# Designs tried in a protein design run: designed miniproteins, single chains, continued (4). Part 92

Each design is a single chain, and the fold is of that chain. pLDDT is the mean over its residues in the fold that is shown.

## One batch from the design tools (miniprotein)

Design m15183
Fold by ESMFold2-Fast:
Structure m15183 (fold): chain A 58 residues (1-58)
Amino acid sequence: ELVRGQAADAGITVDGGVVERVVASIEADPSQATRRLAVFRRHLLDRKAAGVTELTLP
């Protein structure tokens, strides 16, 4: 699963709800999958740089 793989690579624990929401967004518009995954990866890296180790659903 690409979303979980990106989180693991970044060293961040991501809540299952966050993963499901990102996957649902991609499934709703698969043509945007690459772009949405890139945005999610950027977000994970930004959070890691800020010292965040766990990302939960807002």
Scores: mean pLDDT 68

Design m15184
Fold by ESMFold2-Fast:
Structure m15184 (fold): chain A 80 residues (1-80)
Amino acid sequence: EITVEEIEEIIRNAETVDELIEALQKKFGVPKEEIEKAIRELGRTIPGVPREFQTPADLGLDKETAEKLAEYIKKLKEER
């Protein structure tokens, strides 16, 4: 079961957006491309800005974002 608390813990422990994407992929077994898309839609990321210059905090990833991300990951796992 995917919980908002698990997503929040992963966000807090990630030093970079790339580490966040990797942790979510390893934990839930979803494609990196889909997680990256969700983060771009839910965070403050501007398209074309390199992730290596961004942290999860810079993207404004809070509890509301964690809740939306959890629902997105659940849908991805149900679709395939």
Scores: mean pLDDT 69

Design m15185
Fold by ESMFold2-Fast:
Structure m15185 (fold): chain A 82 residues (1-82)
Amino acid sequence: MKVITLTHEELKELFSEKTGISPKNPELLDLEVEELLENLKLLDPEGVEIGEETVTVPESVLKEALENPFLAEIERLKRAAG
């Protein structure tokens, strides 16, 4: 499976494009990207590596999280609930 490395800035751009969150509100976008990073690691804890400036993630996992962010959130809720 293809693994890609993105900067946090590149990830913010992709997230903004997919979710419609305005890049004019960088503080809100930062908070949403932090949640996305947690969701990526939840979806594939072995394949996802979160660095200080970058994230390394399987391309399929990134696409799933960006196209269906609610699926990652549902998975997180299932794990939190039991």
Scores: mean pLDDT 70

Design m15186
Fold by ESMFold2-Fast:
Structure m15186 (fold): chain A 69 residues (1-69)
Amino acid sequence: SPEDLLEEVTKEAIEKVRELGRSVTLQDIQKIMKEVRDKLSEHLDDDTRDVFLDKVSRAIGETVAEVKA
């Protein structure tokens, strides 16, 4: 389902940020977001993709704040 895909890409993105830890860079975040966008674009319409991209971006931002604390 679209929701299962959202959960999977969100977990993968969070795990990648946590693996990079305090050293995570804007370039790393851009690479992770590109991978998320590409996966979502393969399976979803543009409107649903953009909603899910916003949700994943927020989760990444929160995780970056946590690892840099």
Scores: mean pLDDT 87

Design m15187
Fold by ESMFold2-Fast:
Structure m15187 (fold): chain A 79 residues (1-79)
Amino acid sequence: SAEAEALRQRIDDLQRQAREAIAQGDYEKAIELLEEAIRLARELEALTEETDIQLAIDFGAVAVLNAAQLVVLKKELEK
């Protein structure tokens, strides 16, 4: 749907911004951006479950991968 496509574009944009923040050493900004991306990815997973189970699984994987990266970044801030 158009709503699902808009959410996907927003998630992609947030992930790109998070990578740029990491490259600049701005871990706090990267954490904020990834937390937003995780929230939207889970919303997108829920929206796609009725139309395409495989696509919903793929969006769920995006949320999990971003959550894993978030844990690593939070650990870096402790140093």
Scores: mean pLDDT 76

Design m15188
Fold by ESMFold2-Fast:
Structure m15188 (fold): chain A 80 residues (1-80)
Amino acid sequence: MSLEELKAEVEREYDAALAEAFARMGELSPEQQEEVSRLIAEMGGLLDRAAAAKTVEELERVRKELREVMERIRKILDEA
């Protein structure tokens, strides 16, 4: 895949995670909602870094960090 195709894939992963979080946020406590909101902000920063990536290696590092944040969000949602 080209760098541009990989960036599009990362954006799709981000959009899917964001949609899942918003769909399930109503099930969370106020404290959990606040934590998920902060993690969503972190994902946004990582998406900006992914968009700015100049190499596949750089993009893969950002994608790994993004997936770690997404996993943390999923764990909070699953505890709800």
Scores: mean pLDDT 84

Design m15189
Fold by ESMFold2-Fast:
Structure m15189 (fold): chain A 61 residues (1-61)
Amino acid sequence: MELLKEIRAPEDAIGLAVITEKGEVIEVFRDGRLVARVESDGHAKAVVLEPGEVARIYRKL
């Protein structure tokens, strides 16, 4: 997998992570632990990040 982008929500605000292309994946981390994974099938997917969470967007090869 190729890391495309990392999005970090501040401790006092929410964040948004969006993927639109087939084969893109969002992985959400809280305190270094994977808490959610969302994969695009060609339809747009959005994840709201809670304060302090980190999203990593990957491309599947």
Scores: mean pLDDT 81

Design m15190
Fold by ESMFold2-Fast:
Structure m15190 (fold): chain A 84 residues (1-84)
Amino acid sequence: AAAEAAALRAELEALAARAVEEYEKRFKSRELADRARELAARAIAEVERLLAAGDFAAAREVAARLPREMEELPRRIEEEGARL
């Protein structure tokens, strides 16, 4: 439903915003924050594409994976940050 699709998108946007703020706070690096934004933008774009295709199950799968990917990103970004 359109309401469910809008709610899912809003949830993903909120998760993305919080993740970017956390990276900005922890790493103080614009490049690292930009990478977090890229990850979030890709996930949101994929969800929107799947919702447009009527594939709610796949869209929910992507949404469910985003929090885990965001939690793992600090570890990956920290490894990259060690080279900055």
Scores: mean pLDDT 70

Design m15191
Fold by ESMFold2-Fast:
Structure m15191 (fold): chain A 89 residues (1-89)
Amino acid sequence: EALDAPDKPTEEELAKIAQEEYERAKKEAEKMSLEELEKKVIELARKLNGEEGAKGVQETLEKHKSKEDAIKLYALGVAQLAALEALKA
């Protein structure tokens, strides 16, 4: 399933999409529990970098257990995924 866009986003448009999604995801993540954030960050890492990426992020979260770090990782992952999906559309 793909919605074909008539034109591919420009590099400038991709940067704007990433920035807007980052800010949106950060606000959303602030409302989540650390446990919920951990699960979502691991899922994002799996989508971006596969099983090994997910394992690496899980180990990082277990060491730090910081909600602030989890929020940043989630927001960065969402922004990166959004930019990649915009390129595919």
Scores: mean pLDDT 76

Design m15192
Fold by ESMFold2-Fast:
Structure m15192 (fold): chain A 81 residues (1-81)
Amino acid sequence: DKERTEEAVKKVLELIDQAVAAYLAGDLEKAAQYLAQAYQTFLDAFGPDDLTELQKEALKKVLEYTREKLKAAEEKLRAAA
């Protein structure tokens, strides 16, 4: 279902943003909780089984977004050190 896929992607991206913000604030427990919620939301929407082409495109977008956010967070931490 395209609508469910789009809603799930949006929720996962929001949780990743919250995890990164918590990590940058030094709250590793909250960061881990948000990442766990993002992972669960992803599994509930996409599952571990064969993905549709639409779900594969959504997964690629989520992975690219996560990579960019983590790299930006790492660069900020290195600049602060």
Scores: mean pLDDT 71

Design m15193
Fold by ESMFold2-Fast:
Structure m15193 (fold): chain A 100 residues (1-100)
Amino acid sequence: MEPPPVQVDPSLSAAQVVALAKAELRALIEWLSKQAEVPEEIRALVEEMLRETDAARLRELLEKIRELAEKSFPEEVFEKFNRSVRKLEDVLAAAERLAA
C-alpha cells in the first residue's frame, strides 16, 4: 500500500504549513501502523511532534523517527515511509525559511 501523498500550497503561512505537515504526519503514521508494528519510541516522538509548534524542532523530531524506522521496519516498508518523510522534511524546511 502506498503512503498518502503530501500536498502543500506554497502560498500558505509558516503556521498553516506546520498544521498541514502535522495532518500529513497523522495520515502517514496511520498508514504505517497498517503495514507493520510501530515501536513505542516512534509513537512517543509522534506525540511530541503533535505538541510542537517550531518548524526546526519538528524537523529534528521527524529525523529521529526516520532513523528509528530504518532500524525497525522491513526495507520495502521503510523505503515507502522514507519517501513521505523526506517530503515532510522539505515542507517543514520551507516553513522554517518562511519563519515570520
Scores: mean pLDDT 76

Design m15194
Fold by ESMFold2-Fast:
Structure m15194 (fold): chain A 97 residues (1-97)
Amino acid sequence: MSSAIAAAVDAVLAGAPVEEQLARLEELIREAISDPEEIERQIELVRRLLAFTAEHPEVTRRIRAQSPTDEEFVNLLNAVLYLLENGRGSIDALLNQ
């Protein structure tokens, strides 16, 4: 899953539409997960992640450049998104770490 999410983020950074990448990830999530509540949570998570990438491409590129694996990249990007959404971090602080 992390490789598919990383590829979708890379595609958005290259100018691909968010909606197209989201639709592809939604299909993969529905195939991989059987719990309807978990499917909805994962779709919402990747929707927010792709939207963040489109809104803050410079931040996402910096995270990508510092991440040796797709798994580390996705985990770090999700952590950054979580901290920003919960008001417990700032973009400037995260970019300087």
Scores: mean pLDDT 77

Design m15195
Fold by ESMFold2-Fast:
Structure m15195 (fold): chain A 79 residues (1-79)
Amino acid sequence: MEELEREIEEVRRRMREAANSPVTREELLELAAELARLSKLQLEKAGIYEKYKEKFEEEVKELAKLFEVDVGKVYELMK
């Protein structure tokens, strides 16, 4: 849990740093997919993923819509 929380914070830190530099849409999508992957792992570690699975899937669909990509593309980036 602690280690996963550290990974999430590190990715968030990188996203904040990227906000002060030009980044591509593809790079932002990759960072967002990484955060989604870590969030899923955190929920699974806490034993509550099944309870939040539908909400998580809805959030992934919204992410795909925001970046104008297929949902399958977001899941591929999460691997």
Scores: mean pLDDT 73

Design m15196
Fold by ESMFold2-Fast:
Structure m15196 (fold): chain A 107 residues (1-107)
Amino acid sequence: SEIEKTPVNKEHLKKLKKFFKNDTTLTDEKLVTIAKILSYLKVPPKLTPLIAYLSGNVYLNRAPSEYYAKQFNVEKKLILYAKVIAHYAFGEPVKESDLEELKKYLS
């Protein structure tokens, strides 16, 4: 996949390791995978802690992405990124409709 071929942005990985330093369930290999996803999505490294916070601390599947975008005063695409990271980092289910919407930002 394109994600597997994406070079890791060192700043994404550094910020993820700092944020999840006390989470023993996230292996270095898993953090590298998450960093590749963020790098593929061209997320600015400075937004990595916010996306990590949203993915781990908000039940993002309980409402439409627009609801959380308004609540946190962020772009809707950042909520979609957080939903994808929650899926890969925490095994949270992701809605097909959210994946189709995210695809519009990638194509």
Scores: mean pLDDT 76

Design m15197
Fold by ESMFold2-Fast:
Structure m15197 (fold): chain A 96 residues (1-96)
Amino acid sequence: MEEAKELIEKGKEALKAGNYDTAIEYFQKAIDLLQEKGIFDRTFAEILYLMGEVYKKKGELEKAKIYFESALRIFEKVEGPDSPFVKRVKEALEEL
């Protein structure tokens, strides 16, 4: 989805700049758009992972855990348990 891609790119730029609240706004808009369309693919899981990273950087570890666990569930379903994406999310959860 073109709209979701633009929102994700803006969110990633905000995250790199340390603008965590702005990153959350863009990623949340992308999540809402994909949920409305019933799209729960690798892109959706990647956004959930990025939300986890943002909340982790803000020190909101409980929220970070929820987003990482949600990302893990979708990556396992879409990519399989041995994928690099699943390993990345498991490592992030262990660091909390």
Scores: mean pLDDT 86

Design m15198
Fold by ESMFold2-Fast:
Structure m15198 (fold): chain A 78 residues (1-78)
Amino acid sequence: MKEEIRKEVYKKLLEAGIDEVTANLLIARLLFGYDLSLEEIAKMTGKSVEDVKKAFELAQKILEEVARKYGVTLEEVK
């Protein structure tokens, strides 16, 4: 389930126009517990903090929808 959820979240982020590097860093933060700040992700990707914050909010929404589709809680996915 975790890998299926990761793949679907990643796919949906790419479909929404988020680049591969940013998508992977957001997933690392949300699903794998990496202690990466949005400011650090912005520095690593060359994006503004505002753009990363918007991408993170989208990633959280996508994760909630995908978790609901699979019938699991966010705690069970992590």
Scores: mean pLDDT 80

Design m15199
Fold by ESMFold2-Fast:
Structure m15199 (fold): chain A 94 residues (1-94)
Amino acid sequence: SMGEELLKKVLEELGKLSREAVKAAEEGNYEKAKELMDKMVELTEKAFNDPRLSEEQKELVLLAGGSALQDIANEFPELKEYALEKLQHILSLL
């Protein structure tokens, strides 16, 4: 379905942004990591407002974005507060 194709593209882009954010953080570029995390939040918000996605598909996007932010918070002490603030923001979309 159109919703399934859109979901796949959103999850692929979230995965790409997450990997790029982790790489930036590993390189000590925390400003770039934060910018990429902001893009993950923006993508998650856009998905939540997209009428082509079902409620269940929106929950999958939230879980994917939230899990990625939680992983960054757990791995990078310098980003922990920022990542948890972004996680709280996307949880407020529920």
Scores: mean pLDDT 89

Design m15200
Fold by ESMFold2-Fast:
Structure m15200 (fold): chain A 60 residues (1-60)
Amino acid sequence: IAAIVASLVAKGFSLATAAQAVTAAVNLLAQSASSASIIATLVLLGFSAALAALAVALAT
């Protein structure tokens, strides 16, 4: 998780936003959610589609 958050911060996302997105993506993956479902959920929570896609890609 920490390494993924650091990668997102290096790409210009805030630490808090990156940490929240990665935590949500990891929790949804633990529940066997699909990548598309995780991205849709993160976008509904107010994260950008780009951040949602990167968080899922780095968490998987």
Scores: mean pLDDT 75

Design m15201
Fold by ESMFold2-Fast:
Structure m15201 (fold): chain A 57 residues (1-57)
Amino acid sequence: GTPKVGEIADIYSGIADKIAKVQVLGSGGDFVGGRVLENGEATGKYDGGILASAGVP
């Protein structure tokens, strides 16, 4: 099925150094990447906001 935004954030947290560096999307891609690099906190606090604002489900 389609993963929730929080699930995608958790995946990004696990591979943030790889995906965030090469996968810079959206008009504020660098900004999204920087937030995803807050691995432990991102999945708890930003799980929906970061990816939703970037257009990533």
Scores: mean pLDDT 41

Design m15202
Fold by ESMFold2-Fast:
Structure m15202 (fold): chain A 68 residues (1-68)
Amino acid sequence: MLPFAVIPLVEDAKEGEDILLVRASRPSDSPEEIAEQLRKELEAQGRTVHEVRVDAERRRVTIVHSRK
């Protein structure tokens, strides 16, 4: 499992949706790989992933997800 920081962000979430905001803290970490890994983990937990955003400059991944 990749080490990363999780920052809660709720301002853009609709009722019933959660936002997972993760920063790739290591220079060697790929934000794109972190995004794919987290998407798979959320789907494996039975959550629906609505949106995945990757910001390579800020090394940030945003995933919008909800319960099925």
Scores: mean pLDDT 68

Design m15203
Fold by ESMFold2-Fast:
Structure m15203 (fold): chain A 79 residues (1-79)
Amino acid sequence: MEERRRASLYTGHAISGIGGEVDAEIHYKQGDLEKMKESSERSVESYRRAAELSSPDQGKLLLERAERVKKKTEEALKK
């Protein structure tokens, strides 16, 4: 039963992370760099929370994804 609760919380944070990436891409295409940054920051935070609820190996992959989102956002803001 506790495994189901943990899986539900993990899924919620993982979906929120993906949603933040999609929102950031939409705002970037609209030229709204401020909202893109906000959505990307939300995505990074959500992936970090999902990583805390996952296995060490899966958590590492989620943290690497969060870092890629952060780097892509920083590069978009420079160009």
Scores: mean pLDDT 79

Design m15204
Fold by ESMFold2-Fast:
Structure m15204 (fold): chain A 94 residues (1-94)
Amino acid sequence: SKEEIIELVEEFTEELKKLIEEGKSPQEILDVMGARIEEWLRKYADDPEAVHAALAMGALVQEAVDMLEKGTPKEEIIEMVEEARERLIKWIES
């Protein structure tokens, strides 16, 4: 299950980066990524590690949206997403 959770984190963060790079609005990002988190939580509700990762991803989306609304350059937001992905994967592998 650790490998599956890592794959979910990688796929989620790649989709988030793509939406940011494509210039999607904060609301579109929240709608798309929020739906992914809801599906993740439904499928893995009984896995505390998967739930923790999903909540961390929710916080990441909110941070990325807040940065977009403040006019932060996309490059800095993408770097923040990549750093968050690396930290979470390292935690899961521990």
Scores: mean pLDDT 86

Design m15205
Fold by ESMFold2-Fast:
Formats: C-alpha cells, structure tokens, sequence
Structure m15205 (fold): chain A 72 residues (1-72)
C-alpha cells in the first residue's frame, strides 16, 4: 500500500478511537519520522482538518501497523 493509503486508514482509525491519541509509549526516532510523514499526507488528503492534525499525535500502535504495511 502507498503511504497515502496508509495515512487515510490511520486517520480514520484515530477518528473512530480518539482516546488512542493519549497512548503514552516511547517512540523510536524511526517512529517519529513515520509519524511526521503520515501527518503530512493526512494534511494533503484532508486540508480542512489541518488545524486538528497539527494538534494530534499518532499512537505507537498505529505507527507500528503503518510500518508493517509499508514493509509488505
């Protein structure tokens, strides 16, 4: 799957489960870079949501899922 398809799926999951944004786990530098790339793609897909997207964090669980999809 493309990074764009993954970004759309991850954002939809976060919207359905907003409590996931408060997951407090240490992110690796690789996960932080992936988070930044996914948020950039989300802003491109959903520009009207840019203010919300600037304030959210992606939980480690969703970043791990995104990483697995990128490696497939």
Amino acid sequence: SSITDIAEEIYQKLKENPDLQYEVEKKSPEEVVLEEKLLEEMVKLFPDDADILSKIALPKSLLEEAKQKLLS
Scores: mean pLDDT 78

Design m15206
Fold by ESMFold2-Fast:
Structure m15206 (fold): chain A 98 residues (1-98)
Amino acid sequence: SVTVTVSVPATVAGGGTIEVTVTVTSTEAGYYKVTVKLYKNGKLVGEKEATVTVAAGGTETVTFTIKLPSEPGTYTIEVKVYKDGKLVASASATVTVV
């Protein structure tokens, strides 16, 4: 099984930068592709990805630095984890630009 959690600040100033911390835990060893997508009103406004190597029963953390647009409002962070091209876990969070 694969579990993913995401942690982000609740608020950020417009044009500011946040750290998105993604933790992947898996019972199966291997390479896991982590994608982070930033949405505003359903529109994709930013994305990043990284690959993490997880040992069997292990946990790995990756931190993404993302610059938010200057437009105020609620942004959705969508995290998806892939193994061998297949979606194996997902999580989401929100950050408010003030």
Scores: mean pLDDT 87

Design m15207
Fold by ESMFold2-Fast:
Structure m15207 (fold): chain A 60 residues (1-60)
Amino acid sequence: VQALVADIETALEDPEASELDVQVQIGVLALHGAVRKDNDLLDEADELEVKAEKVFKSRA
């Protein structure tokens, strides 16, 4: 799970990263948080979603 967070953060720093791939990874992270009832993980997923939206909007 921590590896997935790191992968998402790395992808958001990569200007060649696919928006679809990043969104899929964030969705998987959110599912893990929901299944485990891990509020910290759900907050991380929400924060990454907001960050991804901002990053990809600025690239358009």
Scores: mean pLDDT 75

Design m15208
Fold by ESMFold2-Fast:
Structure m15208 (fold): chain A 96 residues (1-96)
Amino acid sequence: DPAAQQARIAAAREYRRKNMEKWIAESRAKLAANEPSMTTEEQRETRELTLRYLALLEENPTDGKLVQDFLDELEKERERREEEEKRRLEELERLE
């Protein structure tokens, strides 16, 4: 039934839109709460990029895959930076 299929697609789009709006609001609140602890230039740069991305998502709230892909890339970047910091600390300990 094409009408029933279209209704389900419309309902799914609306559900994703509402979930995206909620997620954007929660993400902004978390960024604001964490701002005082973001003291490095890299942390500030990541925050700025995230805010710009959230603004783009407000214009395109049905693209949940872009959100997930962006979050996955941010997580990988975080892990990379943590590993680099760990290596730096280990090198400093060897010199001290």
Scores: mean pLDDT 72

Design m15209
Fold by ESMFold2-Fast:
Structure m15209 (fold): chain A 99 residues (1-99)
Amino acid sequence: SMEELEEAARRGVLEGSKGAKELDSDAAAKGVEEGGRELGKPMAGRTAASLIRLEGKKNGGKVSVEQVARAIATASATYGLTPEEAYKMGLRAGEEAAK
């Protein structure tokens, strides 16, 4: 379900970012693009990255964990990814933003 995808992505982002309140949108977008490629789902990664960058433009280049999770869940639902794959994309987004 969409709720399972969003929750899985949220857990990934929180774990990867070590509980950050706010993330750099370009770094998070780079992370999901890399995650999508690693999963063999590059279109899902690119779609999530585009949604993250769009939200970042509204907020001076910053996004919340919830905004990143929703972008990943939306892309995951569109391209048929599992909750585990959504979690892995979230983990990469958080890890890149924590650098």
Scores: mean pLDDT 90

Design m15210
Fold by ESMFold2-Fast:
Structure m15210 (fold): chain A 72 residues (1-72)
Amino acid sequence: MSLEEAEELAKEILELAEKLNVSEEELSLLKHLMETLIEGVRNPESLSPEELEALWKTALSTLEGLRKKVKE
């Protein structure tokens, strides 16, 4: 998992959330999730490898859910 991959994932999730006009609360939660993931990749001392992997899997699952909503 690279910083570039984390930044691209964050960008796609946030762009999809904006297209779907998600609530401000949901958008805030997504931003916190993405910021935590990017920080964990940028500063490996801030999170355990297990926590970072869990966040990455959560982000990927979130992306798949948002992509499905856009196609409807």
Scores: mean pLDDT 80

Design m15211
Fold by ESMFold2-Fast:
Structure m15211 (fold): chain A 95 residues (1-95)
Amino acid sequence: SAVDDVVQELEELGKKKKNPFYYKLADRVREMAKQGRSLVEALREAEEEYLKYAEKTDPRVRLVYESQGIETMEVPVLFELLYFASLLAVAKSLE
């Protein structure tokens, strides 16, 4: 399912980035799906949780993301946010 695909991608990111936060996001997406929430809702909540996490390492992340000044920042965390935006766009196109 689309939920299983997203969970697998988040777990693969956790392995590649050596960051346990991605496993926590995968678990959250899985739990929200069990509650009958849509994949779009699950991904939006996961994106917000990731933004909160990223802000702890770089407080500029939210401002840059919201202002669309992403192209002016060479911060690796912004590529993960762009990845979430891409997943959300695909999920919306399937509804």
Scores: mean pLDDT 64

Design m15212
Fold by ESMFold2-Fast:
Structure m15212 (fold): chain A 76 residues (1-76)
Amino acid sequence: MLVELIDELAEKMKGKTVQERSELALEALHKAREQFTDEQVKLLEDAITRLMLLVAQGKPLDEAAEEVRKEVEKKL
């Protein structure tokens, strides 16, 4: 469900530029708003924000995605 969406987003972001990753994140959030509750969408939005911040700070995308995924899974 929501955790799977984060895993799918992280896979799609591999080998992409910062701009392309930002666009993929926005598309995922727009899609989620149609299928999930406001609380779940907020959790995903916070998760994506954390992922982007960690990557911007120099953490590898795969490590950042795993950390964020575990945080979301813990809150579900």
Scores: mean pLDDT 77

Design m15213
Fold by ESMFold2-Fast:
Structure m15213 (fold): chain A 60 residues (1-60)
Amino acid sequence: SALEKLKETAKKYGKKLEDLMKRMGLRNEQDLIDWIQQWVQQGVDEEQLTKGLQTYIKSL
């Protein structure tokens, strides 16, 4: 899943998924899942969106 890929990326780069969520104004993992699904429903590709978030995690 997108969430598991983001968790693995955070762990690999010594980052916390919680720091990503705080920067995005999200309260918890469910809010992050809902945010991803909202954009996917509007036609954004989930794999591309996930890759963008992985890049953001690396820059934290």
Scores: mean pLDDT 85

Design m15214
Fold by ESMFold2-Fast:
Structure m15214 (fold): chain A 133 residues (1-133)
Amino acid sequence: SPERQAEIRRLAEEAKRLVDEINKLMDEFLKAVWEGDLEKAEEIAKQIMETLDRLEEVLQRGIELSKDDPELRAAFEEGLRFARDLKALVEQIVVDVKKYGTDLGTIFRIEINLRFAKKKMEELVARLDELLA
């Protein structure tokens, strides 16, 4: 229905805003890690995880509304997997940083992983834009 399509578009725009917020928080998280500010890194990680929880709710609703559109449903499902994977990654980084501290090898691994996650989130936004054009 037109109302369902309008709701799907609204959810996609909300997902894009949350992705932008997560990407900004990931940049701030990486900066805190580089500066050795573990307390600030932990606080930013908490904000990333809370924003990812909101993104998961939006993406799950997108899946439910896209039952009759296989490509759009697949895009929301892939986005949900990426959100869950990123949440697990951020949780693991916080554990490792608390346990082992920050050496250059650890910081470079964190940077590579977060840069990859950022690219995957940007690819999700581009795919949603393509499908809803």
Scores: mean pLDDT 86

Design m15215
Fold by ESMFold2-Fast:
Parts: structure tokens; sequence; C-alpha cells
Structure m15215 (fold): chain A 65 residues (1-65)
């Protein structure tokens, strides 16, 4: 879907930015969720990103674990 593609592109950009900031672990986890391609999970991670890195990390750990 167009929404899934949009979510994947937004999260790929966030992962790229995190890698530039030196947070390679967070970037890798975001990239994993993008690769898995589950729209609901991608939406959750984007929402968590707006709340900060700690919330993003927590949400990613819940999805990947």
Amino acid sequence: SEELERLQEELREIARQKRKEGDHELAQKISQVVADGREEDLRRVLEAHEKGDEETQRTLDEIIA
C-alpha cells in the first residue's frame, strides 16, 4: 500500500539520521522493523519517535522481542 511505502521511507530516513548521530543500535532496530514490513509496527515506531529515543527504543524492543 502507499501508506506502508510512506511509513517505510520515513523510518528509513530516521534510521539514517540515528546512524549519523552515532546510535547504530537504534538505527539497526528501526531498519529491522522496516524490513519486516508490518504497517501497524511501523506506525507504532513513528508515534514513539515523536516522544523521544527512550520511547522509540522501548517500542522497538517490544516489537522485535
Scores: mean pLDDT 86

Design m15216
Fold by ESMFold2-Fast:
Structure m15216 (fold): chain A 72 residues (1-72)
Amino acid sequence: MSIEEYLRLVEEAIRRRAPEVAREAGVEEGAVLEGARHLLAGDVLGLRELPERVREAAARLVTEAEREAEAA
């Protein structure tokens, strides 16, 4: 698997899983997607501006997406 293929699979998994992760965490889907974007970019400062609950949901989303991509 190439790094480009891996990143595509992670992005697809994030898009697919985001609605459920947001619902379970009680946060807006757009906020979780923004948090995931900051995490993938290594944007620590942008991530710090988000509420704790959103940061936790985004971290969970990225972790689940990466595990799914690795299993593919």
Scores: mean pLDDT 83

Design m15217
Fold by ESMFold2-Fast:
Structure m15217 (fold): chain A 71 residues (1-71)
Amino acid sequence: KKKELEEKLEEISKKLAELQKKNPDNDELIAYETLKLGIEYYQLKLKLGIEDEEELKEKIKLLEEEIASLK
């Protein structure tokens, strides 16, 4: 469980670093992808039952609201 989350987090961090390097002037794309990957990370935690379900749902909701504000 924990190992699976750590691997996902490392994958996300590497993906975001590459995205930033290749698209340094596309702040909107980077912000959108960062929020989207954050939602996926919290959804994985929810699926694995690692933290409080209601707290994770609130975090996902906040990230979804941030994505809506970017459009």
Scores: mean pLDDT 77

